# Designed miniproteins, single chains, continued (4), part 62

Each design is a single chain, and the fold is of that chain. pLDDT is the mean over its residues in the fold that is shown.

## One batch from the design tools (miniprotein)

Design m14141
Fold by ESMFold2-Fast:
Structure m14141 (fold): chain A 100 residues (1-100)
Amino acid sequence: SMEELEKLREEIERLWEEMRRAVAAGDRATLLALAQRARDLLVEFLEKHVSKEKAEAAGRYLDGLLAELAAATTREAVRRVVEGMYGVAQMALKEAEELL
């Protein structure tokens, strides 16, 4: 539903703001937990409201980025992966909006 999509968008933006703060603070444990939560919320929404196929595709892509985030050893690498995750989430949200 459109109302549930708007609620998801607001929650993803809130998580993104918290992730940006975690990156600035160098708090990797919090960053990983927030990124996992954002991934789970998006995949669950796609599976319930869009399709299982799109949920699985988004999940695989985001899980790859989560693995890169966990393995990142520099601040620059962390920022790059986080920005990549945000881009993937925004693209998935836009596609969901067009399909609802």
Scores: mean pLDDT 86

Design m14142
Fold by ESMFold2-Fast:
Structure m14142 (fold): chain A 110 residues (1-110)
Amino acid sequence: SGGEEGLRRVQAWEEERLQKLADELGAMSPEEVKRRIQELVDEAEKLASEATNDEQREKAGRVFGEASELAHAAILWAERNKDSPEAQELLKFAREALERAGEIGRRLNA
């Protein structure tokens, strides 16, 4: 069990953080959430494409991390509000944004 308690604590912290973000997103319109996600993904893509050293890659990685976290929170919010057409559209958008963010992350780790 060495490390299992640590992993479960990190997972619990990540879940709590995502739940808090999902609650915060509930105070925003779905259009504002989509705009924020798009801006972060576009910024991460630009920073990743322009990165020529480790410091620049770390900066791109931080923005990529924010984009991924926000997309996951948006998915969680949308799944809780699944009966809304707006939530279904946001769910699709956030999943596509998460796939783009994943591609950026793969390039940064290459």
Scores: mean pLDDT 79

Design m14143
Fold by ESMFold2-Fast:
Structure m14143 (fold): chain A 72 residues (1-72)
Amino acid sequence: MADSARKAAELFEKAGVPEAARIAQELADNPDLTREQVGDLAGRMATALSKAPDPELREQAVRALGEAVAGA
């Protein structure tokens, strides 16, 4: 989990979405988040990703996040 989330953060930084990278780090560092807190972070993540300047890097970052979640 933590490793995949940190890799997602690196990809979000490269995609030009530092807000999404920060949220990915919060998810990696807080394994005891409530369902409401996870939902809030996911909503903030989706908003940040929608503003990514490079659509190809955005797609790669979204896939990396999905893999991190699926690997949980």
Scores: mean pLDDT 69

Design m14144
Fold by ESMFold2-Fast:
Structure m14144 (fold): chain A 70 residues (1-70)
Amino acid sequence: SLNPVLLQFYRTLLERELAEGRSSVSPEELQAMIEYLDALINGDEEKAEELFAKLSPAAQATLRNLLSLP
């Protein structure tokens, strides 16, 4: 089970990156990553899988590394 405190922490970091506009990741991609984390926090596995599949390969790799996903 994913740690909800860590999910909220990463969501907060991505929201801050979006607000500061300093990320190498596009605002659209950052928003998509935030929506994926929101789906995980809410326990909506179907929505999380759908959102993850729509992410870029780079964003998928980043989230896999952060969350220890397969």
Scores: mean pLDDT 81

Design m14145
Fold by ESMFold2-Fast:
Structure m14145 (fold): chain A 64 residues (1-64)
Amino acid sequence: SLMEEAERVIEETKKRLQAAKSREEAEKVYRDGLNELGRLTRGLSPEEQRRVFDRFLEVLNAVL
């Protein structure tokens, strides 16, 4: 499902963010993850898009 694909993108972004060696690299990882989620969720309802982005922020805030 698209939600499972979104969770994979979120987890991959988290792993890359944890591996980032500079602030610039971390910012690029974060931006790339947001752009990928935006592409995946383009056809979803606003409620479903909100849930995906809330999950993204929850996961990434835990490692920042």
Scores: mean pLDDT 82

Design m14146
Fold by ESMFold2-Fast:
Structure m14146 (fold): chain A 93 residues (1-93)
Amino acid sequence: MTLTVVPVTAPPTAGATVTLVLNTSEDNIQLANASFTTYGEKTQTQLLPVTKQGNSYIATGTLTADASQPVVAHVAVQTASGEIHLVTGTVSH
């Protein structure tokens, strides 16, 4: 499985939309949740629901603070074996 965080043209600011796309060839993945963490003068983490579309899982959220560093995305994934893994990515510009 791979996590793609949709690139943005400039560092994200408050009000900007961040989109996470998890691609997997596994038909039996259960996602627990998605989140992203915004780093600046203060650290803020936001939790997001994940929806399945075809073989992709998509989570979208709006930043509540300006980012002075890349926004870090986390998706908790449960495999067919019942194991839970954390997949991470970053918003790039």
Scores: mean pLDDT 70

Design m14147
Fold by ESMFold2-Fast:
Structure m14147 (fold): chain A 71 residues (1-71)
Amino acid sequence: MREEIEERANKILDDLEKHKDLTEEQRKEVLAKVAASLETTQLRSENPSLSFDEISEIHEKLYKERLEELK
């Protein structure tokens, strides 16, 4: 699942880069944000009882984790 999210995030970033010149820092930020969004969407699909507040908290944690992983 993590690998699938990573692949999808990279594809979205590659499509974006074809239309815009991104710096290394901007690339990492976009990758982290997209990966976190895809992962939270999947978690919400698997856990429909999650509230918006819980989803937001999960997204923030995943985004920070991905940013640290890419640094």
Scores: mean pLDDT 73

Design m14148
Fold by ESMFold2-Fast:
Structure m14148 (fold): chain A 75 residues (1-75)
Amino acid sequence: SIEEELKSLPQVEQNGIKYAVLVAKLAGREDLIPELVELLIRKAKEGKEELSEEEEKLLRELVEEAKPVFEELEK
């Protein structure tokens, strides 16, 4: 399961993924959480590979949706 794969990763990577999930929830993009978690688990296992166009698009969508939330927090 995804949860078991998450637990197999080093704690730093686990914390990063948990943070990304929190950001997606705050952005109201819970629909992206499954793809985001799978992407981050894959990158943690495979090391320093470049993002594919699909992975880059997913991250860009999350950043754009999260931007208003960060702007409110920075006020």
Scores: mean pLDDT 68

Design m14149
Fold by ESMFold2-Fast:
Structure m14149 (fold): chain A 69 residues (1-69)
Amino acid sequence: SALDEKVEAAFKKYDKDGDGKLSREEAVKVLQEVTGISETTARAAVADSGKETFTLEELKELVRKIAKS
């Protein structure tokens, strides 16, 4: 979907280490860029996930959950 493609583009942009994982801070930036939510809301969603790092697939799932809310 267009949403998944946006997540992939943003993930590659913020995956500075090329390790295939994003930190919580990087995940917040992707959520803001893809969904347009506030930094506070994005940080809360990332914290609520209980994850310290996010793979591309985990971030796609998180974005889909947020988009349905």
Scores: mean pLDDT 80

Design m14150
Fold by ESMFold2-Fast:
Structure m14150 (fold): chain A 61 residues (1-61)
Amino acid sequence: SAEERVRRALRAIAAHYGVPVEEIIGNPETLKKLGIRADFVDRLAEALGVSRETVERVLKG
């Protein structure tokens, strides 16, 4: 599913920054603490071919 593609990408991003994915999913403030840009949601949606709303739903937990 589109949501599973987003979860897989978020796990890879979490691994790159050395944080558990659970610190990103349900906690969008963690992205700001990691220095990730405000346009991250839009860029990830474009990269994965999913809607912005799909990325936001996964990030909300």
Scores: mean pLDDT 80

Design m14151
Fold by ESMFold2-Fast:
Structure m14151 (fold): chain A 66 residues (1-66)
Amino acid sequence: SMDQRIQEAGQRGQDNYKDGLVKGAQTLAKQGGSKEDADKTIEAVKNGNYKEAADHLHNAADSAVK
C-alpha cells in the first residue's frame, strides 16, 4: 500500500512536470515568445525528451522578453 502510494506520487510528479512544460510553452507563445521553440517543447515532452523540452522552453522564454 505505501509502496503503491509512493509510485503514484512519483507518477503524479512526472505528469505535473510534463503538464507544466506544455502549459508553460503555450503561455510563452501567447506572450510573444518563439512559437517554434514552444512547439519544439511540446514535441520533446511528447517524445519523453524532457531535457530538450526544458532547453526549448528556456529559448521561448528568452524570446518573450524581446
Scores: mean pLDDT 78

Design m14152
Fold by ESMFold2-Fast:
Structure m14152 (fold): chain A 58 residues (1-58)
Amino acid sequence: GAMDEAKAEGARIAKEYKEKYPSLTPEQNGLVAGMELLRKGYSKEQALAGMAAGVKAV
């Protein structure tokens, strides 16, 4: 569902940012993922889920 998609996308974004900016903390990578999900039109709830998945992914 949309929530699972948001989590997968959040994890993907966080991994990409970790590769490009290795100095970012997991929390910073998660925050970037959450912000990018909001920019892509995901809901606040979906963006928060993606942010949490992003932190876990890195």
Scores: mean pLDDT 83

Design m14153
Fold by ESMFold2-Fast:
Structure m14153 (fold): chain A 55 residues (1-55)
Amino acid sequence: MEKEADLSDLDPDRVRYVEVKDGKAVIEATDPEAGERAAQALRDAGFKEVELRLV
């Protein structure tokens, strides 16, 4: 990829990273749109397993 996942614009109040290791990421989001965008950014960055939890 020419660009890393753009995580700098993510709102930490809307999306929280619960666990990120060894190709797996678990995210909790209060807003489904923000959560889906964060999950897609992580998939684009090469994470094989991205789990989104809506809370």
Scores: mean pLDDT 68

Design m14154
Fold by ESMFold2-Fast:
Structure m14154 (fold): chain A 77 residues (1-77)
Amino acid sequence: STLDEVQQLLKELEKLAKEAEKATTVEEVNKIIARAKEILQRMEQLLQQLSFQQQQQFTAQVQSIAGKIYAKAAELA
């Protein structure tokens, strides 16, 4: 189902955020960002198929997790 795919992508994004915390080089973080962007693009397509309330809830979660990855990138820059 669409919900199962969204939940799976959220778990993958959370895994990338944990990998970003362990990253020590800009090159490592850039690879994580590239993978995160692919997940985010797929997530946006799936979210459009859900109710407005579900879209708001998942968008907030996605922004929180993605924010951690970008914060790490800024720290290493």
Scores: mean pLDDT 85

Design m14155
Fold by ESMFold2-Fast:
Structure m14155 (fold): chain A 84 residues (1-84)
Amino acid sequence: MEKWRNMSDEELRELEEKAKKEYEELVKKYGLDHPETQEKITQMTIDGLTKAILREKARPDLSEEERADIARAEAAIQAILAAQ
């Protein structure tokens, strides 16, 4: 998680673009059902959820609904990690 906290917006965008390109190349080579593609989807999902949670938690004023969304997202990441 630390990689997301200490990076600039530009660096984060570069990582997202790289991850998306790698995913598209895997889909092109192997298709969606291949383990290589599924591993990339899992990695991108974890990274995306982690980034979204960190951004939301940094907000100074969170609604009850937003706090519930953050809790669900954290639970989803933990479930994915526990399955690995």
Scores: mean pLDDT 70

Design m14156
Fold by ESMFold2-Fast:
Order: C-alpha cells, then sequence, then structure tokens
Structure m14156 (fold): chain A 68 residues (1-68)
C-alpha cells in the first residue's frame, strides 16, 4: 500500500477513467468506491468489484457487506 495516500478527488478521477472501460457506472457508485479506498485503504476490493461488473451503488454495498 502507498505510504502517501491520494486525495479523494484523485482517487475519484482514477476510478472515472477506469469506469469508462467497463461501461456505465453511477456517479454515486464511483464516489462510494473512492470513499472506500480512502477509508478502508482497500483498493483490491474495488478492483474485484470492477471485474465482477458492479455498476450501481446498491450492488457495491451488497458486495462489500458480503466481504466484511
Amino acid sequence: MLKVKLPFEEILKGLEERAKEFGKMSKETLELMAKYIKDEENILIILEAFERGIKTEEEFKKFVKEKE
């Protein structure tokens, strides 16, 4: 994990760039993912969510609840 954490805006920007490759994803979903990276420092879960094809805030919340 990086010693210097990226600010929320940079994380969100990176996720928006990635999301373009995976199709449409809600802004709320991207913001939740960016917050999850910042709060939990767990980028691997976000990568798994992208690979699984999660597109909505509700699906992302269900996914992280399953992981806990």
Scores: mean pLDDT 67

Design m14157
Fold by ESMFold2-Fast:
Structure m14157 (fold): chain A 89 residues (1-89)
Amino acid sequence: MAPQARVVVTVKTDSPENAARVAQAMFEAASKVPGVTSGRVRVDPETGTATVTLDFESLESAQRAAEAMVEAAKKVPGVKDITVEVTPL
């Protein structure tokens, strides 16, 4: 089935170590939500930024994954900013 929604969560942290922890925590949280069709994780060590991009079979699954990733990111120390985008495809 073609993807119906995309989630992009971008988290700015104070260190590359915390960016890596955030990326892992967000991906693990999202992996518990069904209907992922594709995914990409990026960590920029210079800026301490982690970005997780996931495509879902439904907008509902995308929204659940976005919420789970944000909650997981908030639990990591050194998080400065969280940006969430959920886009219907």
Scores: mean pLDDT 81

Design m14158
Fold by ESMFold2-Fast:
Formats: sequence, structure tokens, C-alpha cells
Structure m14158 (fold): chain A 107 residues (1-107)
Amino acid sequence: SEKLKKAIEEINKIADETKQRLIEAVQRGATPEEIEAIFREAKDRIINILKELGVSDEAIQKVEYAIDIAIETARKLLEEGVEITPEQVEAMVDAIRDYIIEIIKES
């Protein structure tokens, strides 16, 4: 319970930091490569927390896949010249965060 609470707190912190970094990046016209780097840094931090928490390899793969889909989606939109709004960044990051938290609660 205590380890799970701390993991959830750290995941929420990473999500909030990642939202701020992504919003700043899209507002200044960051490249797809910069956006991908921000997501991959968050991914690495989250996966490390899940491994330390003892989450199964199958559950970790689901988390990795969800984040990779978000990276691919953001990259495709930016490459097509589609504007990504702050509200869309918040919705995407919040959805992934909620999904990760549900996975670790079931583990």
C-alpha cells in the first residue's frame, strides 16, 4: 500500500512535469524529435518505477505500448502541420496517466 501510494504520487508528478514541458514545447513550435524526446524521458522514468514496484512484464509492455502510440500520434500530427493545443496535450497525458495507475492497481 505505501509503496503503491508513493509510485502513484511519483507518476502524477511525472505526468504534471511532462504536460508543462509538452505545452511549452508545442507553443514555441518544437520539432517532432523534441516532442518525442520529452515523451521518451517520461516513459523511461515511469518504466523504472513499474519495475521497482514489481509490475509484471506483460503490464509494463501495455504501458510502453500506450506511451509509444502517444509518441507516434503526436509525431504524425506535427509532421502533417497540425496544431496541437494545450488542452489536447493535457487530455492525452491525463488519459495515459489514468491508464498506468489502473494497470498498477490491478498488479
Scores: mean pLDDT 87

Design m14159
Fold by ESMFold2-Fast:
Structure m14159 (fold): chain A 96 residues (1-96)
Amino acid sequence: SKAKKEEAQKKIRELENEMGEEIEEAISKGHEELVEKLKEYIERVHKILKELADEEFIKEVFEILRAIIERLKELLGLPEELYKELMDLLEKLEKE
């Protein structure tokens, strides 16, 4: 429903505000720290979506997350192995 989608969007924005500083700090610490923090963010987004979103909205959000991760790989020179860990997590969670 529209109301549940709006609630999910609000909670994701609140999570971005909460984790934004931690993600920025992780970028300065290195690729492994960044990937672990991004995994935490992805899992927390998925938890919000499972409670409030339909399958179509989950798919939309995960397509956006994949695009963001691909861009981060290019901009930050993320190692292929760490990139695969993030993509594998997204694939696993989308099937749940």
Scores: mean pLDDT 83

Design m14160
Fold by ESMFold2-Fast:
Structure m14160 (fold): chain A 97 residues (1-97)
Amino acid sequence: SEEIIEIRNPLNPLQILYVKKKEVEEFAKELGVDPAEVNIEALALLALHTDKETGKADSGLMRAIRVKYNLSMDETANKETLLALDEALKKDEVFNE
């Protein structure tokens, strides 16, 4: 059965996004990260918005998130871009209210 993780959209925390747990776990394995050691919303958000053919998190939502948090415009989904998103979400006082 498909287990679903519910995460918030950082651009609108009232909007809930739905991600399959197995997709998040597979994505974490591909990046070489332990899901328990990172923010689950950062990991699931990047997993949801990464194109499987290109490995790029280049959706309109991800572009807007990068602008909001002054993140690198590098669209490549890797450990570095995940950790930058993780740190940004943890520091967002409005998102964590």
Scores: mean pLDDT 83

Design m14161
Fold by ESMFold2-Fast:
Structure m14161 (fold): chain A 95 residues (1-95)
Amino acid sequence: MKKIIQVVLRVKNEGDARELVQAAIDALEKLGAKASASPIGVRLGETLKPGDLIVVTAISEKLTPEEAAQAAVDGARKAGFDVEVVEIKENLYEK
């Protein structure tokens, strides 16, 4: 049964919003999840600043909320971003 996992990350360094979003998506998709991500209060074409938030959403049958959060953080760090997990939410995804 599929789960929908939402991870809110706080950015600690400056960088391109599109690069962070793509890095988080790529890391989760590599684990077999369907992923999306968007900045909060910042447009995708803008520069992220310390304190900005992104929401990462993953849909998976096997991924735990903790594994999804860690994958998003690891993907972001590999792309040169320092991030912290602010919130993790899990819901059942029904078709």
Scores: mean pLDDT 82

Design m14162
Fold by ESMFold2-Fast:
Structure m14162 (fold): chain A 92 residues (1-92)
Amino acid sequence: SVEELLEKLDELLKQFQKAKTVEEKYAIFKEMLGLLEQLAADPRLTPAQQAQARTMADMIADAIKNKASDFQLDLLGMAVSGELVVIRSALK
């Protein structure tokens, strides 16, 4: 369900905040990428919400592909956290 995907993403973001190494942050983002791709394909979301999830997935995929720095990964984590709050609020 959408709620289960959002709960798993929230848990991964909490793990991201506790991550001590760039390698741990990459591993967490790879897991988040799979969940965001599922969210982007969920027909219960509006087209705008699906597009937001896809944009987050693309940003994470690009960060992994381009070997983003620790600082860039932290900025991306904050951006993804903000977008997930918006999606969750819209589903109430």
Scores: mean pLDDT 85

Design m14163
Fold by ESMFold2-Fast:
Structure m14163 (fold): chain A 109 residues (1-109)
Amino acid sequence: MTEEELEELARVLADTLRSLVEKYGADQAIKLVEEAVRAAAERAGLSPETREKVIDLFRKAVQAAANGDYEAARKYALEALRVMASEGEDRFRRFLTAFWEELGRKIDE
């Protein structure tokens, strides 16, 4: 993926995190996102090191969104995407597909 594509995905992710915080509150949004990231990382076959780093970055992104710092939320989302992309394009694409599926499953409940 290009840097421009990663920046666009980071904006979409930050907007999604903002919507989750507005709908569910910060604590519930953090739980939903962390569970979705853990499930997606497992399905994508990410290393344990990459998995924990991505989870930490998503937690920081949700917390920034909850604080109204959408610029910081976007930056943390972008850093998470770059970490994911370092594992290779196939794993990255698998993660994104699994993440949206897992998140959608939880929010439709």
Scores: mean pLDDT 82

Design m14164
Fold by ESMFold2-Fast:
Structure m14164 (fold): chain A 81 residues (1-81)
Amino acid sequence: KVEELREEVRRLAAEAEAEEDPERRIELLTRAALALYEGAALKFGEEFAKKKFEEILAEDRKLAGADALDREVIDRVEAAV
């Protein structure tokens, strides 16, 4: 299961890089991040994964600054976890 999710993350990330539509790229990157979260929850436990993911998203939000695409992905992932 964790290996399948890792493969899904790689596939979605590759699709996002090849995607020309910014909205579609945001959707693909959001799905990749959520698959990564699910893999972490399966490996380390849901409480640990959720806490760490929330901490990482808060830090990434600061690093994204004014980048609208990065902020939108972070917002959608944060809403879903």
Scores: mean pLDDT 76

Design m14165
Fold by ESMFold2-Fast:
Structure m14165 (fold): chain A 89 residues (1-89)
Amino acid sequence: MSITPVEESDLTPEELEELMIEHARAAHEALVEYLETDPSLSEEERSELYERAARLYREQAEWLRTEYNFTRVAELLEEIAREFEELAK
């Protein structure tokens, strides 16, 4: 997937984190729409996908916080993960 920010010039860390936040919100909306509207998915399959997405987002949040100090996008990813966990049940 092409969600990673593209650096074509020296962007500030603040600008990079802002782009990551925008992309994370867009990806969250797209994933929820896909999982809620796909008629081929059972409730069990949807729950499993939400749980898997939540784990991945928590992993990414921790990595971004520890490696890059991008705490704002990390907090957003953790909020999205909690929402996915709630949607999973």
Scores: mean pLDDT 78

Design m14166
Fold by ESMFold2-Fast:
Structure m14166 (fold): chain A 70 residues (1-70)
Amino acid sequence: SKLEERREAAREVGETLRRIGEATDRFAEARGIISRNRRTLSDLDPDGQRRALEQIRRAEELIRRLGREG
């Protein structure tokens, strides 16, 4: 029936919106990591700088993957 079809479509839309929300949250988190590490980078020792650059690289990779998925 049209009612069952509408309920199924509503569930699929809800699941899609949940996935978009999760991806948006991960994107915002990744951008936050990049921004924070860029601000502190010059104040860190060489080991701290290397760790900060690794975090930036991982965050950039996550952003790149999210951009490819939608």
Scores: mean pLDDT 73

Design m14167
Fold by ESMFold2-Fast:
Structure m14167 (fold): chain A 64 residues (1-64)
Amino acid sequence: SSRSEKRERAEELAREGRLEEALELLQSIGADPVAARAYVEALAAGKSLDEAQRVALRTYLASQ
C-alpha cells in the first residue's frame, strides 16, 4: 500500500538525519505525533526497527 511506501521512506529519511521530513511523512499516514517523533529519533540514533517501535510505543503510553 502507499502507506507502506511512505513508512519505508520515512525510515530512510530518519536514518539520514532528516527528522522533520520523516515526521511529516509519518503524520501524513495517520501516525500519532508523540509516537512518530520518538520513532524517528530512535531510528536516527541507529536503533533497530524493532527497538524503535518499542521506544515509540512506550513514549506514546507515557503521554496518555
Scores: mean pLDDT 85

Design m14168
Fold by ESMFold2-Fast:
Structure m14168 (fold): chain A 80 residues (1-80)
Amino acid sequence: SWAEALLESEAPNEEELERLLEEARRIMEREGNERLLEELRRAEEEGDAAGRVRRMVMALLVVAVHRALEREREALRAKQ
């Protein structure tokens, strides 16, 4: 998976992954997902904060995957 490849390359342990999840959740809740994606695209075009963009993309993907999984689990739980 694309997300797994990024996680394996950038985040070597679960503790760092948890911090990224927490950070991503806070940022997304504050600014909103669309806003952050636009900023990522601009930074990508400018080509400066490569490390930050990579970390943000990774954090956003981790949060998105986590929420998608939780949503599916919640749907399964609701059917039960």
Scores: mean pLDDT 58

Design m14169
Fold by ESMFold2-Fast:
Structure m14169 (fold): chain A 98 residues (1-98)
Amino acid sequence: SLAAKLKELYREMLEVEDLAATKYSADEHRLISNTLRGMHGRLRALMEAHPEKADEIATRFKEILEEIKKMIEENVPALDIIKKAVERMEELERSVLA
């Protein structure tokens, strides 16, 4: 179900947030956390609008989370992570609408 996919992706997103908490200041972590939660909200809207593409959307969102996780592990500045996260989410939304 869409609900099950969204719940699993939310869990994976929280794991990325937890990793960020170990690497960044409280303010930087808050910015990353807010960005990720906003992206999950956009993911929900995208999946609800295009349920036929839910599996493709879920797979691509997981790839975005894995890229963000790698950037966090490599100590990339928080603002660059936020920029990359937003860019990847916009690319995902455009690819689904095309």
Scores: mean pLDDT 90

Design m14170
Fold by ESMFold2-Fast:
Structure m14170 (fold): chain A 95 residues (1-95)
Amino acid sequence: MMKEPLEKEGFYYLVEATLHVMSASIYLREGTEEGKKEAVEHLEKAIEYLKKAVELYEKAKKEGKANPATLADLKSAKEAIPILEEELKKLKEEL
């Protein structure tokens, strides 16, 4: 088996999602319409990556291979997705 463990792949997607959330926050602080458009793109990417992390972490959990940190990350990601989706909806309504 030469593939990365599910937990490592999931963590990669979690990190990518976090970087996109941070980028969205930076663009929103500019207070411009252009900044809001960039923030929308970054939030869409963050949601996509979080959903992928959840998929991989749920699979690791079902296989009995999820450690406590992975279970905590899974819970946090599942809670973050609806919050980010609501923020994305509000930003799109302002454009």
Scores: mean pLDDT 85

Design m14171
Fold by ESMFold2-Fast:
Structure m14171 (fold): chain A 73 residues (1-73)
Amino acid sequence: SGTREAALAAAEAARAAGEEVGADGLRQSYLNDDHSAAATAGAGTAEGLRRAGAPEEAIEKARQAMDAGVRRE
């Protein structure tokens, strides 16, 4: 239940910190690859991080970055 609130807070913090370029890049990729690409990219990124042995925090950040891109709408 706290996941959405944390994601929204992270998205706003990212914008305030000037990470809007990263969020814009994610949205641009999604737009070019169509709606289906967003889910595939998310799964691919998370799986890539897990395969590399990244901690849960890294996976969470990646997910929040994607949410920030969508939030820009």
Scores: mean pLDDT 47

Design m14172
Fold by ESMFold2-Fast:
Structure m14172 (fold): chain A 79 residues (1-79)
Amino acid sequence: SMEKRFKVLEKVYKEAPEKIEEIAKQIDEAIEAKDYEKAKKLVQQLGEFVIEKTKNPEDQEILREYTQQLLQQIEQVAA
């Protein structure tokens, strides 16, 4: 499943690199500022964006699961 996840992420990034980079930068800035609530909100927004961009239901499920993992990682850093 990890390999499938990387493949899906690479595919999505190639379709909308500028928008993904913009939101990713905002997430990094929020984490550096220790604004974990903003970081979680931005991760949710990024997840929604890439899922909407993806039409394959299997890819959408992988992206939803990965979004949840990123949220969990932010929770761990906040603790």
Scores: mean pLDDT 79

Design m14173
Fold by ESMFold2-Fast:
Structure m14173 (fold): chain A 99 residues (1-99)
Amino acid sequence: YPLIEELANMSLDELLERLAELDGREELVAHIRELIESDDERKRAEAVRLLLQLAEQAFAQGRWRLALTALAAYLKLLGYSPEEIARRLRGWLRNQQQR
């Protein structure tokens, strides 16, 4: 999927901007940004948790674009390379399509 390659190569800021556009929950995305910028390990962990929760909810709702974007942001925040992000996004999408 061209989308997976695009998302894997986007910066965290670009992914968060795309999430705000796709989700319409600009307040949630702004909150996640604040948590990431806080330099507090607990707040960074909360940002990771919120991104994963958003991805899981989006997949459950069949919102594949939103889900992949949120998961890409989650993996980017955890420090995965673009190559690893692309591989993990393909794997997760495949697993969701088979269930």
Scores: mean pLDDT 80

Design m14174
Fold by ESMFold2-Fast:
Structure m14174 (fold): chain A 71 residues (1-71)
Amino acid sequence: DDAQQRAVEAARAAVEAALAVPGTLSAEAVLVSDTEVRVRIVASSEEAAQAAREAALAVPGVVSVETEVLE
């Protein structure tokens, strides 16, 4: 429970961090284990995708970030 709660908090923090980046269109997080979070980001440009990816990866517990760019 405590580990899963920390992962849920990390998921929320990672989504909030990614969405704070200008050009991020959406961000979603999923638990891949009780302690590990994967984040998926859709951005309007490669630059926004990279910035949002770095912001999400800075959150402890995030082990993977997938980005998609709309053309």
Scores: mean pLDDT 81

Design m14175
Fold by ESMFold2-Fast:
Structure m14175 (fold): chain A 99 residues (1-99)
Amino acid sequence: DSVIQQQRDLDLTNINNQSNRIGDQGTRNVLSDFSTLPDSGRRIGVGLDGGTQQMTQLQRIVDSTLGSRYGDQVRQQLRQVQLLGRINQGRLSSRYHRL
């Protein structure tokens, strides 16, 4: 029981730290590439075709990690933040490789 609580707290801390790091990096990249933070949600929809593989893999990771520990709203928010971060990281890498 206490072991389960400790594991849950560790998972929460690690996911929160990872999500914040990815979110911060993604936000900077979105501001650099797309220029608007308020429109970030709409930009995700536009990138679906290019991000399908990343979305599927990330969703599996999030669902397997969070499936029984968090409510749907929290899982959805974490997925959106991590997905945005990973997509922006991929775009940044592609841009640098073209140079």
Scores: mean pLDDT 46

